# Designed miniproteins, single chains, continued (5), part 106

Each design is a single chain, and the fold is of that chain. pLDDT is the mean over its residues in the fold that is shown.

## One batch from the design tools (miniprotein)

Design m19679
Fold by ESMFold2-Fast:
Structure m19679 (fold): chain A 61 residues (1-61)
Amino acid sequence: SDELLESFRKLLESFGSSLSVEQLRTVGDQLIAEMRAAGEPEEVIERAEEILREIVKRKEA
């Protein structure tokens, strides 16, 4: 779970330099939907959603 969330953060940070805020949210939401479909625990999903919100907020600033 921690390794998955670290990979997710790194991927979004990498995309964040190339994508718009809207595109970054779309990609992040799609990846979270895939995690949910794969049966990841709700705690992992909540942490992934928090990571996405944090990265989006930094890009908007």
Scores: mean pLDDT 82

Design m19680
Fold by ESMFold2-Fast:
Structure m19680 (fold): chain A 93 residues (1-93)
Amino acid sequence: ELAERLYEAMREVTGLSDEALEKIIPKELFEKVAEFLEKHGLYTPEDLYKVTPEQLVKELGFSKEEAEKIVETLKFIADYAKLHPELAKLLER
């Protein structure tokens, strides 16, 4: 469910279609990111800022470009969640 919530949050933040999001960051990569967040106890919007591209490359095997795109997306989600408390609650699930 965390992967699903992250994907929903990214749609809300970016305004992109599911097809466009799949081409930028496949849903399978979000599943790996969700597992990473759960493994490190990262459940709040503030915790999303702690994720670095270097960690994603080393722990999940992402390319530098993929890792940078994911980190940028997580930062946008965190910024958006600060303005929309209802979204922050979805990410904490």
Scores: mean pLDDT 69

Design m19681
Fold by ESMFold2-Fast:
Structure m19681 (fold): chain A 96 residues (1-96)
Amino acid sequence: SRLEEIDRLIEELRRAIEEGDETRLDETSQRLMYALVEAENQASPAELPELAARIREAIEVLEEAAKKVTNEELKKSLEAGITALRTALREIEAQI
């Protein structure tokens, strides 16, 4: 399922942070953001609480990544993604 894919990508992102692999972190963060957008577009109202929980977890992991990365362009990309996810989370929470 989309949520299982998101859970795997969050785990992969955590590992990339621990290993200091900024290339893998960049690739995984982009895949995670894409998967979250697809899940939001396909989510029924009944699925929104579980999606909101994944978005909150993704924000937390991406914030940790942004604090640890040395590449300035990657940091800006992560911060932009966090801002977009916070907006999406507010919109989803308004529907729950």
Scores: mean pLDDT 88

Design m19682
Fold by ESMFold2-Fast:
Structure m19682 (fold): chain A 100 residues (1-100)
Amino acid sequence: SLEDVIKVFEEWAERVKELLEEALKKGLISEEEKKGAINYIETARKEVLEAKTVEEAVEIATLTLRLLQHEFSKIIPSDDPVYKELKKEVEEALKKLKEL
C-alpha cells in the first residue's frame, strides 16, 4: 500500500539523518553536504506523499535511495563504518520496497 511505502521511506530517512550527523561529527562530510542531503530527502518525502499510486511512490523512493547512495560513495570513504551502515540501510530499504 501507499502507507507501507511511506513507512519504509520515513524509517530509512530518519536512520540516514542520524548517520549523516555521525559523519559530520567525524569530519567525513561538510555541514553544507549534510544540509544538501537532508534537503534532498525532504523534497523526495513530499513527492512520495503526493504519489497517486504505489508504483509511483516505490519508483520515487527507489530513485532517491540509489541517487543518495551514489553521491555518498563519492564523498565518504568506502571502508568507514558510517559508509557501510548507510549502504546497508539503502539495501534493506530497497529490499522492503521490492516486496510492496
Scores: mean pLDDT 88

Design m19683
Fold by ESMFold2-Fast:
Structure m19683 (fold): chain A 76 residues (1-76)
Amino acid sequence: MDAPADISELSDEELRKLLEELRERIKALEPNMNPEQALVARKMLEVIDAYLTEGRAAMEELLAEKMAEAERVAAE
């Protein structure tokens, strides 16, 4: 995977703080986004919100559902 594993050095508390900051940052940038960027940002906010509200398990489940949907589309 091309993504670095630096995030795994973070505790769940530290990761939660980072996601909270990222959420606020995305919201602040949203008014200046084009429609395509806004759609991507909205999807990211859904995943972040699931983590912050219900924790890692809920985020994992939501991500799995989105991936299953993408696989169904790709199979056609």
Scores: mean pLDDT 70

Design m19684
Fold by ESMFold2-Fast:
Order: sequence, then structure tokens, then C-alpha cells
Structure m19684 (fold): chain A 63 residues (1-63)
Amino acid sequence: HMIHHASPADYNAALAEAAIDVYNGKITLEEAAKRYGVPKEDIERAVKVIELGLADSAALRAA
């Protein structure tokens, strides 16, 4: 049984929360996928986007 999100906004909010929790080490990918009802692959991709954004900001501030 899968959780279905009512709108793209609901899906994006759930994905963002899941990715942030995984990025901060609060929850595993498997737990986040089950809790937020989003695919593990989507969460992993979102975590990588967060890492890239933070790396770019850090590089600019270190100059």
C-alpha cells in the first residue's frame, strides 16, 4: 500500500523534509521513503542537490 500525495506541492514538501532529515543524519533513506511516502531514489537525488548547493555557497564564501 503506497501513500499518494494530493498535489505536486505536497509531494515536493514531503520530499524536501525527507531529504533534509536524511542529509542531517536524523533518519535513513529507507525510513524516510516509508515515512514520507516518496521513492528512495528521489530522496537520494534531492540530498545530492542539497550537497551541491551548499558546496557552491561554501566555495564562494571561502574566496
Scores: mean pLDDT 72

Design m19685
Fold by ESMFold2-Fast:
Structure m19685 (fold): chain A 90 residues (1-90)
Amino acid sequence: ASMEIASLQTQIQEAKKKAEEAMKKVSDARKRLNELKAQSIKSGQTTPELQAARKELDDGQAELDKQVDTYNKLLLELQMHQQRVAAAEA
């Protein structure tokens, strides 16, 4: 019981860290996209790099959504485990 809760808490902490890292990647990708848009305006050029930056932002958002889902799933597993322990002790 205690080892299972400790394992889930460790996994939740790791998932939270991954979600925070994914949020940073989305923020960085958005900044890069804005910088490339500004360069495109100055140069008058449409570049494959601008399209790649848009895809990077989209991929980063998908990764963030996936990490948030993983975090929420682990929280639900912890809650269900705590409910099972409470039911057994009642």
Scores: mean pLDDT 81

Design m19686
Fold by ESMFold2-Fast:
Structure m19686 (fold): chain A 87 residues (1-87)
Amino acid sequence: AVEAMREAGRAFYEAGTLESGQKAADGAVKSGGVTKEQADYLLERGREVGGDRGASAAAHGLMAGTQSGNKEYAIRGGEAAVEEAAR
């Protein structure tokens, strides 16, 4: 019972993180630093290697990279987060 409630809370939090990450990815695509396919690919890879946790990590990495002002770091940030989630 208690674990089920904790799981629901985590799922809600991770859903919000994914939405925010996707919006950051869309911004990076518009600026020309990353394609929509690359952003979607990184989020999917995160989900495949770590489930909801991996997808959340990938979204956070992509967002952090996008905020650096260097377009290449958007992709690299997502990749690094996926690599960490796969451990």
Scores: mean pLDDT 59

Design m19687
Fold by ESMFold2-Fast:
Structure m19687 (fold): chain A 87 residues (1-87)
Amino acid sequence: DAVDKLIAFFRKNPLLAIRMGISLKRDVLEKELDDFGKRQGKVSFEDALLTVKMALEDSKEYSDEEKEKLAKEWAELVNAYIESKGY
């Protein structure tokens, strides 16, 4: 289940979840993913990277390489959900 994998990803990366304002409540997250998928479709790596860099802009604990890895993983998980719903 793509939603469960996204929840697990954000639990592993709690600072990113907090900075992005991500709800770990399944029903809320699923609704936000549905709204995003219907409005925008799939997220590009470039947009994901910009989002992660903005969320973590003040955090010197994350290297650019770590931010790229987080952006890629997040984009893959979101896009898996969007594809599963046919958006």
Scores: mean pLDDT 84

Design m19688
Fold by ESMFold2-Fast:
Structure m19688 (fold): chain A 61 residues (1-61)
Amino acid sequence: MAALQAVIAEWRARSDLSETEQHQVLIRAHKILAERSANPTAEEIREALEEAEEEVRAELA
């Protein structure tokens, strides 16, 4: 979906995480989205990315 690609690209451009850490965030975000919606909105995608990033950052701390 165009919205999914645009939101991910925007998030990646702003991220201070390594490529490996970004990949882990994306895997978790996809899992979150798959459980919540078949057709996620841009806002739902942003929320899933934020939640996934918090989980990855907590594991790195």
Scores: mean pLDDT 77

Design m19689
Fold by ESMFold2-Fast:
Structure m19689 (fold): chain A 68 residues (1-68)
Amino acid sequence: TDARLEEYAAIIRKALEDPEVRAAVLQLLAEEVARRQGKPAPPLEEVPVTEEAREAFRAAVEGHRLAR
């Protein structure tokens, strides 16, 4: 199971070199965070993402929520 997530993570890392793809990934992660609301362990823990990337994604999600 985790092997599939790692393969997706590798594809995502390569695709993140494209700024358009990076924006799409942020959106997908925001949707995943919304689906995991109220759950303690988010699936991001299983995806090898840098701390900076997680912080940026978290900030983007909060910013999107607070913009209204």
Scores: mean pLDDT 56

Design m19690
Fold by ESMFold2-Fast:
Structure m19690 (fold): chain A 85 residues (1-85)
Amino acid sequence: MDSRRQQLRRDVYQLSRQVQDALRRQDRDTLDRLLPQMDQMYQQARDLNDTGTAIILLDMRSRVYDFLGRHDQSQQYRQQRRQIQ
C-alpha cells in the first residue's frame, strides 16, 4: 500500500479537525491561513490518484470559501467536484 496516500489521509483528517473547529469558532483568520494547506493537499491527492481524498478537500474548501463570503470560489470548487464524479 502506498505510504504517501496513508500519510496524506492522516494529514487531511487533522486539517479537517482544524477547519471544523475554526468554522465553529467563526475564526476567519485561521480559515484564511488554512486555505494554502488545502490547495497543497489537493494537489498531492491528485498526484497520488486519490480521488476520494481530492473530493473531501474540494468539499472542505467550498465550505471555507462560502463562510469567508467568497462565493465565486466556492461555486468553482463545487463545479470541480461535479466533474470528478
Scores: mean pLDDT 79

Design m19691
Fold by ESMFold2-Fast:
Structure m19691 (fold): chain A 102 residues (1-102)
Amino acid sequence: SPEQQLQLLQNALDTLEEILRSHPEGITFGELVAEFSARFSDAEIQQLAEILNVPPDPEVIVRTLLAHLINEGRVRLDLSDEVLRRLFLGEPLDPDLVLRVL
């Protein structure tokens, strides 16, 4: 249902923010994807991909949700302007890129 889809999306955004904030010294993009993926079933990952209109790739889903968190002002990350631009253009991120909440 539309309500269940909205709830899943909200849970995904909340979970991503929680993971980021639980690592105040920073987390790598690869570690963020792994920790996020461990909290959702394969079926939920497929549903999130459909909601976001992206491939059912955890890296793409996490990158897309991360852009949403930044755009909504829910997180501010210690990232260069070049990395922020790549994120908002939907370009791949380095798995060793450190993400730190300011």
Scores: mean pLDDT 90

Design m19692
Fold by ESMFold2-Fast:
Structure m19692 (fold): chain A 81 residues (1-81)
Amino acid sequence: MLELLRRGAADLAASGNGGLIGSVVNTFRGALDNKDFESAEAIIRGVREGAERLSKTDPEWAKRVRDIARRLEKELEEAKK
């Protein structure tokens, strides 16, 4: 299940579509609200993979997606406290 969640997040993040990336962020925050830190970590890994895929076609958007992943990592660290 976590592998499927990671892959889904990567595919959506690699889309270069702000709405789809927003959906990934909403799913991540839902996982945090449920104290599901394993799912939240899987989503962050997916977002990073999506950014790497985007680096080949849209480096500027890939940078934005990496910045999103970094923000999500900070939110996860705060939620674990």
Scores: mean pLDDT 84

Design m19693
Fold by ESMFold2-Fast:
Structure m19693 (fold): chain A 84 residues (1-84)
Amino acid sequence: EEDEKTKEKIKKSVEDALKWARENQALIDALPPEVQERVREAVKLFEDILKNYDKLSLDELKKKYTEANRLFGRAEIEAERLAA
């Protein structure tokens, strides 16, 4: 199923994002407070996606993932700049 494959890709991306956040907590803690707040919000949304994965439609999953990734993506870029 095309939709099931898309959901699995999003799930893996969410799992990877949560793993990155856990493994890079020291870098996140060095970011500005406003960026740290965005990371906390994104992590909460990613955790919600995983908890409700089997109950979410593809459209709901995409909407939640897009919002979480918007919050997380900026923080990841800032952390990578700090590490470089």
Scores: mean pLDDT 79

Design m19694
Fold by ESMFold2-Fast:
Formats: sequence, C-alpha cells, structure tokens
Structure m19694 (fold): chain A 95 residues (1-95)
Amino acid sequence: SQAERGAQEAIAHARAAAEAKTKEEAYKHGALGGKAGVDAARNAESPEQGARAGLEAARGAAEASNRAKTIDSQMAAGSAATSAATGATAARSSL
C-alpha cells in the first residue's frame, strides 16, 4: 500500500541518518525520515492503517538509531522514530 511505501521511505531515511558521515547529513535525513513517517500515518486510507504504518516506521527508525555509531547519527535517526511514533499515536487516537 501507499502507507507501507511511506513507512519504508521513512525507514530508508532513518538508515541514511544513522550512516551519515556528517552531522548535517544526519539531521537532514532524520528530518526527512520523521516527515515521511508522520505523512505515512496521517495520509493513510484509515486511522488504523495510519497507526500501523507510523508504528512500522518508528520501529525501523529505532533499529537504525540503535546501529548508529555517533551520537548525532543516533539522535537524528531516533528523532525520526519519535516523529513516526507520534504520528502513529495521533492516528490511533482518531479511532
């Protein structure tokens, strides 16, 4: 689904943030991942699908954050996870 694609895009950006060579690249990808996760949750066909997509994005981004080797990369990917989780919670609260 489009929501699943959005979740995968969020995860891909979180992984890029975790692997970034510079602080600027890390936070750029973290922000893009967070936005993609929120958008996947918000723009899903139903609130339940949005909650699932946001949760999938949050889990993938959290895994990327756990693999990050620098504090900035960890924080950037972690920020994407937090944004996606917030989106999932908002979608669930609309049920």
Scores: mean pLDDT 87

Design m19695
Fold by ESMFold2-Fast:
Structure m19695 (fold): chain A 81 residues (1-81)
Amino acid sequence: MMTIEEVVELLEKLAKEDPEAAWTVVAALIQDETGRPVSSLSDAEIAAAVRRTFRSMGASEEQIERAVEIALETRRWRLAA
């Protein structure tokens, strides 16, 4: 099991270096947690799923906010690409 710090660090690195890979990781995590394809989810549902997941893993509010920002930014980047 990855630690919260490792997951957030990985997402930050991928968002900077490869936004497509970052979105792939985020999408897989959300789909695993919700049981629904990410294309069927609103931005609010994605944000809620990310917050719930990271909070349940013991993430700080700062880490939760960073994860939500990365998820929504990488989603928007993919839609613009």
Scores: mean pLDDT 77

Design m19696
Fold by ESMFold2-Fast:
Structure m19696 (fold): chain A 88 residues (1-88)
Amino acid sequence: SSYEKKLKEMEKELKEMEEQYKNLVTVHGLPPDSEEAKVLEDSLKTMKESIETLKNSKSEEERKKAEKDYEEAKKKFYELLKKLGLGR
């Protein structure tokens, strides 16, 4: 129950972050081929792969690594948003 709730919250957060990234490109003019865009896309990809690992992994070690990878990718994403003047 609590684990399933956590996964749903992570999926919701990822969707919100993907929407923020799309707005950076389409509304705020972030070039899709920029270094910044690549960092944001890589972070979102890592978070998505981490959620998939948490859903499908049979290993506690793999799940712990996935949680860490998710949080590190999330941190990189928001640190870059802050640098671009859009983070809190």
Scores: mean pLDDT 84

Design m19697
Fold by ESMFold2-Fast:
Structure m19697 (fold): chain A 88 residues (1-88)
Amino acid sequence: SQAMPVEDFEKAVKEELEKFSKEELKELLEKEGVVYDEKTQTLSVKVSEDGKVASYTKDGSYTFPDDLPESTKTAAKIVMSAILEYLE
């Protein structure tokens, strides 16, 4: 949840990812509209109807719309980082 400590949230995300094979996770990401670019090790997702995109790269580079709440940006970085680490 939003009030969860960062370390507990990261651990929970990693534990949930371990329930899926890499192929099952890729299918889930595609179903949810998340694009994984294996060449750049980048995840991208459309976060608004006007085509605004959130992206995160394995090296820690990110791009988020300015109108996203800071808590949402923090949670997204943790989730995207964990997914990229799992898909290695």
Scores: mean pLDDT 78

Design m19698
Fold by ESMFold2-Fast:
Structure m19698 (fold): chain A 60 residues (1-60)
Amino acid sequence: MLQEVVDEVQKIFDDWDAGKMSNSEVGERMQELIDRYGSDVVAQALEEVIGLRPAAPEAS
């Protein structure tokens, strides 16, 4: 599950960086992931993708 969420988050950021998604679309996709997998799993996936130190990202 975590690997799938990491892949989804990475794809969202890639699409946003490429100009394929607006800020609103990014927010909607993140909310869908939280609804499906839970905020804790999405927060962990964001930490993996962003390469942050083990602190809660904005998904809290």
Scores: mean pLDDT 73

Design m19699
Fold by ESMFold2-Fast:
Structure m19699 (fold): chain A 96 residues (1-96)
Amino acid sequence: MELEKKIEELEKKAEEAMRNGDVDGLRQIADEFEKLGDEAEKQGKYELAARIYRLASQVYIAAAKLSTDPAEQAEFQARADRYHEKAVEALKKANE
C-alpha cells in the first residue's frame, strides 16, 4: 500500500531526526503523520488512523524530550496528548 510506504519512510526519518537532535525535523514529521491520520480517518480506515495518530503522538513526545525551550516542551506534550486521544477515539470507531 502507498500509504504504508509513506509511514515507513516517516518512521525512518523520525529515528534519524531523534539521533541528530533535530527538533524542527520531528515537528515536520509529526505534522505529516497528522495529515496521513486524517486522510485514513476520512477513508473510514479507523485502525490505520489510530496507528498513525499514535505515531504522531510518539514523535511529539520525542520532540518534547529533545527541546530545551519550556514553552515548546509544553506545546509538544499537549500535541502528544491530543493525538493519543485521537488514536483512542479512532480505535473505538474501529471496534464499534
Scores: mean pLDDT 86

Design m19700
Fold by ESMFold2-Fast:
Structure m19700 (fold): chain A 69 residues (1-69)
Amino acid sequence: RYQLVPGVTLADVEAALGPDPVRRAVFAALLGGEPRSAREIAEALGLPLATVRRALNALEAAGLVRRVA
């Protein structure tokens, strides 16, 4: 499962990676603080799993999202 690093805002995401509607939607899906899988996010947003995984990979590489058990 994936979770936002505590204190991360949309402004932090856009400053690190630039504006992107997919990353914005993925960020919004994680705002509740509840860990979600790439599949759960893809189903919630109606996006292809590969598209969501690519966005999550970019967010994780930037240190904005972490993996949790």
Scores: mean pLDDT 79

Design m19701
Fold by ESMFold2-Fast:
Structure m19701 (fold): chain A 73 residues (1-73)
Amino acid sequence: DEALQQLAELENRRQEALAKAAAGTPEEGEAYNLLAQSYRYRGWSLSSGSKEYEERAEKLEAEAERLLAEVKA
């Protein structure tokens, strides 16, 4: 049940990121789409215990963070 709650929170964060991607500028949209993908991979990592999904999530999150920092500079 706690794991299901964590998965639901990740899905809510993914949906928020997708909404920001749709509402924002094209430059912000790319960053928020990467962030949404990172939440999906974090959910898959939590479900499967896969380090590969965890590593992909971390890479996508770092790329999204870089793009958002550049847009806000």
Scores: mean pLDDT 81

Design m19702
Fold by ESMFold2-Fast:
Structure m19702 (fold): chain A 69 residues (1-69)
Amino acid sequence: MIDEAQKTIDDANKAGYTDLAKKIQQLLQQLEQAGQALAADPSPENLAKVQQLGEQLKKQIKEAKEKIK
C-alpha cells in the first residue's frame, strides 16, 4: 500500500493533479502517525484509526488512478 501510494503521488504530480497528490500524501502521513500510535498502544481505538485511514487512502488512490488515465 505505501509503495502504491508513493507511486500514485508521483503519477498525480506528473499529470498535474497536485491537489490529489497532496491529499494522498497527507493521508499517508496520518496513517504513518496512526501506525506509530498503534505500535505504542495497541488499543482497539488505535487499530480502528489505522483501519479507517487505510480505507480512506485506498479510496483516494483508486480515485486518483481513474482521473490520471
Scores: mean pLDDT 81

Design m19703
Fold by ESMFold2-Fast:
Structure m19703 (fold): chain A 76 residues (1-76)
Amino acid sequence: KKKELEELLKELQEVVAKQLGEQAAEEIRNAVKSAIDQGDTDMVQDIVDGVASRIPDPELAKKVRELGKKLVEVAS
C-alpha cells in the first residue's frame, strides 16, 4: 500500500510538473498527501478535480482524474 501510494503521488507530480510547473506540482503533491494523511478523501478529490481543470490537454486531465481515483482507493 505505501509503495503504491508513493508511486501514484510521483506519477501525479510528474504529470502536473509538465503542465503547470515544478513548484505547483510540489505544492499539489504535498496538499494531496496531507489530505490522505488526515483521511479526508473529499479533499483529495477536490484537489485533483481543481488540478485537472487547470490542464488544457483533455487526455492528461483525464489521466490526473484517474490517478486521483486510485489515490483515494489506496488511501482507503
Scores: mean pLDDT 81

Design m19704
Fold by ESMFold2-Fast:
Structure m19704 (fold): chain A 131 residues (1-131)
Amino acid sequence: MSKEEQLKLIDELLEEVRKLLEESIDAFEAGDFEKARLLYNEALALLKKGLMKILRPDSKIDVSSLGFGEALYLVGEKLPEEEVLELLRELAEAAKKFWDAKTREEMREYADRFLEIVREFAIKSLEEKYK
């Protein structure tokens, strides 16, 4: 698979994750906090599984046993550790701000920020793979 084909699969994955996050935001706005949390967890599980499949297809690790941060650490194995830890910190901050948000617009802003950080991480991981 080419670098361009892997980037296309990442963009397709991020659009599916965005859809689940939008459904989570809609549930939160409707006051269904349980449904909002379930949709958010489904979005993260899809993102984790998809990233590992696209970027680490030869991995024998059971993705369901990994935390989201652990999966990203494995995806970024060839990146400088300081860069991986900084990206994980930024993702944790975006996730916290998403749940602390008081409006739909703020939740969407932090969801978009989270996905932008993931996309940057995936691009950097692919660039290291194709060096």
Scores: mean pLDDT 83

Design m19705
Fold by ESMFold2-Fast:
Structure m19705 (fold): chain A 78 residues (1-78)
Amino acid sequence: KELEKKKEEIERLIEENKSTASVVKDLELLFYNIKLEAERLVKKRDEFRERAAAEPDPSRAKAIETTVLLWEGLAKNM
């Protein structure tokens, strides 16, 4: 499990740096909340992709597609 592996790494870091344990957990919660928000963006992503496909300007269409990919990258990695 990807999350389980990351939690194990975080636990080891917390053992060495307990003074930062609260900060680490807060950041993990923030990333989790970002992923939850990203699920809301799934519908927006589909709308954006349809708009990009209908966009006659290839430069603009590429910009829209790039933005969608950035959102997906943030949601899946962080």
Scores: mean pLDDT 68

Design m19706
Fold by ESMFold2-Fast:
Structure m19706 (fold): chain A 94 residues (1-94)
Amino acid sequence: MTLWLPRGSSVEEALAAVKAALEAELGARVAEVTLVSDIESNGTRISVYLVRLEDGRVFEVLIITEPDGRVLAVVSELPSLEEGERLMARRQAL
């Protein structure tokens, strides 16, 4: 899932919109949200979250804030929490 947010949206507003969209689309409530990384380079901020639903599904959420205020959320389902942790460890090693 890819979600474009209103220009100038905060990371917190973007995360709230992603949580609402996931709950509406999948019919399951968000149980846990974990911040994995938050990096900024040349005015572009990338915040990475893991979102776990009450049914056990885990999603990686990238919130990308561009220098011009455009905000994009990219949501990808992970096979398990363990798989998500392995992928995040690999990304940190790169």
Scores: mean pLDDT 77

Design m19707
Fold by ESMFold2-Fast:
Structure m19707 (fold): chain A 74 residues (1-74)
Amino acid sequence: PPPQEMYEVERDLTLEVTQHLPSEGRDHVLRSEYSGTEIVTPEEYRLMQASLETARNSPNVTLTETRTVKRIYV
């Protein structure tokens, strides 16, 4: 079969979301950190980029990312 184009994505991601908790009567900052490497299809990579762009454009979200992308063929 012809080689399939894939992307090897290495990333460090910090996501902070400000959420109002009615039970506590205050805003709560949810912090998530991710560090890892994934092998994804070009379609999955486009979805990932669209998802991150949506997050960055959200008024209650702060996103910091370092990403290295390598094109591979499998």
Scores: mean pLDDT 77

Design m19708
Fold by ESMFold2-Fast:
Structure m19708 (fold): chain A 70 residues (1-70)
Amino acid sequence: SELEEEIEKLAKEIQEAFKNEDWEKVYELIIEGLRLQSKLTARREVTDEEIEDLANAILEELKELAEEKK
């Protein structure tokens, strides 16, 4: 499906940005993926604040993982 292709594309772009330690791009791609996911679920209203909080949590975990591998 188009949604599955978009998710796969975003996952690859996130992996590439992560390898390059381009945290600004990683954050932008995570936000994009979460917004795409929120459009799919439709079970409740998802706020921009919830998306930003989750994206920041994911970004922090990825930064810690990258630092540990140095």
Scores: mean pLDDT 75

Design m19709
Fold by ESMFold2-Fast:
Structure m19709 (fold): chain A 82 residues (1-82)
Amino acid sequence: SAVQEQLARLAEALDGLERAIEEAIAANDTERLKDLLRGLERGLELLAQLKERYADDPAAVAELERLEARLRELRERVEAAL
């Protein structure tokens, strides 16, 4: 379904974002960390909107909540490195 395809793409994008954050932290790249933090904040806003859109789909909401938890953990890692 279109929902499943969107959720799969979001999960893949998040895996890439996690790698980018790890690289930026290892490099002490403050400018990149600030850019990544802005991206994480926008991502959290998007996930909140998608949770409202798919509120009648418990499986989609559960997956979005897992993605939201991962984004929050990544945000904490970036903030700790700044």
Scores: mean pLDDT 88

Design m19710
Fold by ESMFold2-Fast:
Structure m19710 (fold): chain A 96 residues (1-96)
Amino acid sequence: AEKELKEAKELKKELEKAIKEGDVEKALELLERLFEATDKAVAAAKKAGDKKLALEALKLAKEAAMLVLKADDERVLELIGRALRAIGDELDLLLS
């Protein structure tokens, strides 16, 4: 959980750099890897009963998705759509 969250945070920094450089292909790859890391962090946090860690991982995934929203790539749009819906559902569950 914590290890996966740390990996996701570093991937977000690399994602921000790729976006600033206009490297859409690299940004897409980093976004996919970030979603994998946050998914693992959320799953592990839920098993441990750590709602705070799960929420932090979900917020990180949402922030990363929003960073690439302007890329206008079919794969990016598909990943963003799925991730944002899943994040919304989980946030509603964790915050209520």
Scores: mean pLDDT 73

Design m19711
Fold by ESMFold2-Fast:
Structure m19711 (fold): chain A 64 residues (1-64)
Amino acid sequence: AAEEAARRVEQALDEAIKAGKSFDELVTLAGQLLRELAGSEDERGAMGAAIVKAAKKFGYTPPA
């Protein structure tokens, strides 16, 4: 479901941040996960919202 896809994205980004990945690498990873896991518009929307929420929580400003 959409919530499961969003949770997986949040976990992957958290692990990458703990591993010391740069912002560019985090953006690349988020894009890859979105493409791989988004099977529907609902999943894509939930994952996108999770990415924005994670970025704000970790002090990053996503492009508009």
Scores: mean pLDDT 70

Design m19712
Fold by ESMFold2-Fast:
Structure m19712 (fold): chain A 93 residues (1-93)
Amino acid sequence: SMAQEKNLLGSASALGAAEAARRLDRGESVEEAIRRGLEVAEQALQDAGITLSPEQRRLVLEAVRTAVRAKAEKGLSVEEAVKLALEVLEQLL
């Protein structure tokens, strides 16, 4: 269902954004933090038997990138970055 897909993409975006935001706080570059955060999110989903389609991967990437870049530019908290990623994802759906 559309609700199940939203929940899946939301969980992936939240996990990716949270991990990327924490890595940014540890002094990693924006691009490195985004890349590593997405790798962690994809690995966690794969361990649960879930593989995102290329389209779903693109939506999650865009949400996470937008949130992490905003965190770097405006000094958002990890929680604020996660919230922004979910808001961006809703706009893309």
Scores: mean pLDDT 84

Design m19713
Fold by ESMFold2-Fast:
Structure m19713 (fold): chain A 66 residues (1-66)
Amino acid sequence: DALELLEEVLKLTEGEAREIAEAALRSYREGNYVAAANGLKELLTLTEGEARELAEKALRLVMSKT
């Protein structure tokens, strides 16, 4: 579930990365999957480890809806 993964990413991120994760989650909730995917792509450049792995999984699921 992309929503669950996005919420986990938000919990694991701070600062600028958290703001981007929050925007991506909001876009996903609004059904704007293109904006959510773009936010997740940006987030991948700012995250490492578990947060990056979860963001990549979320991106794959969101891209399947675009």
Scores: mean pLDDT 82

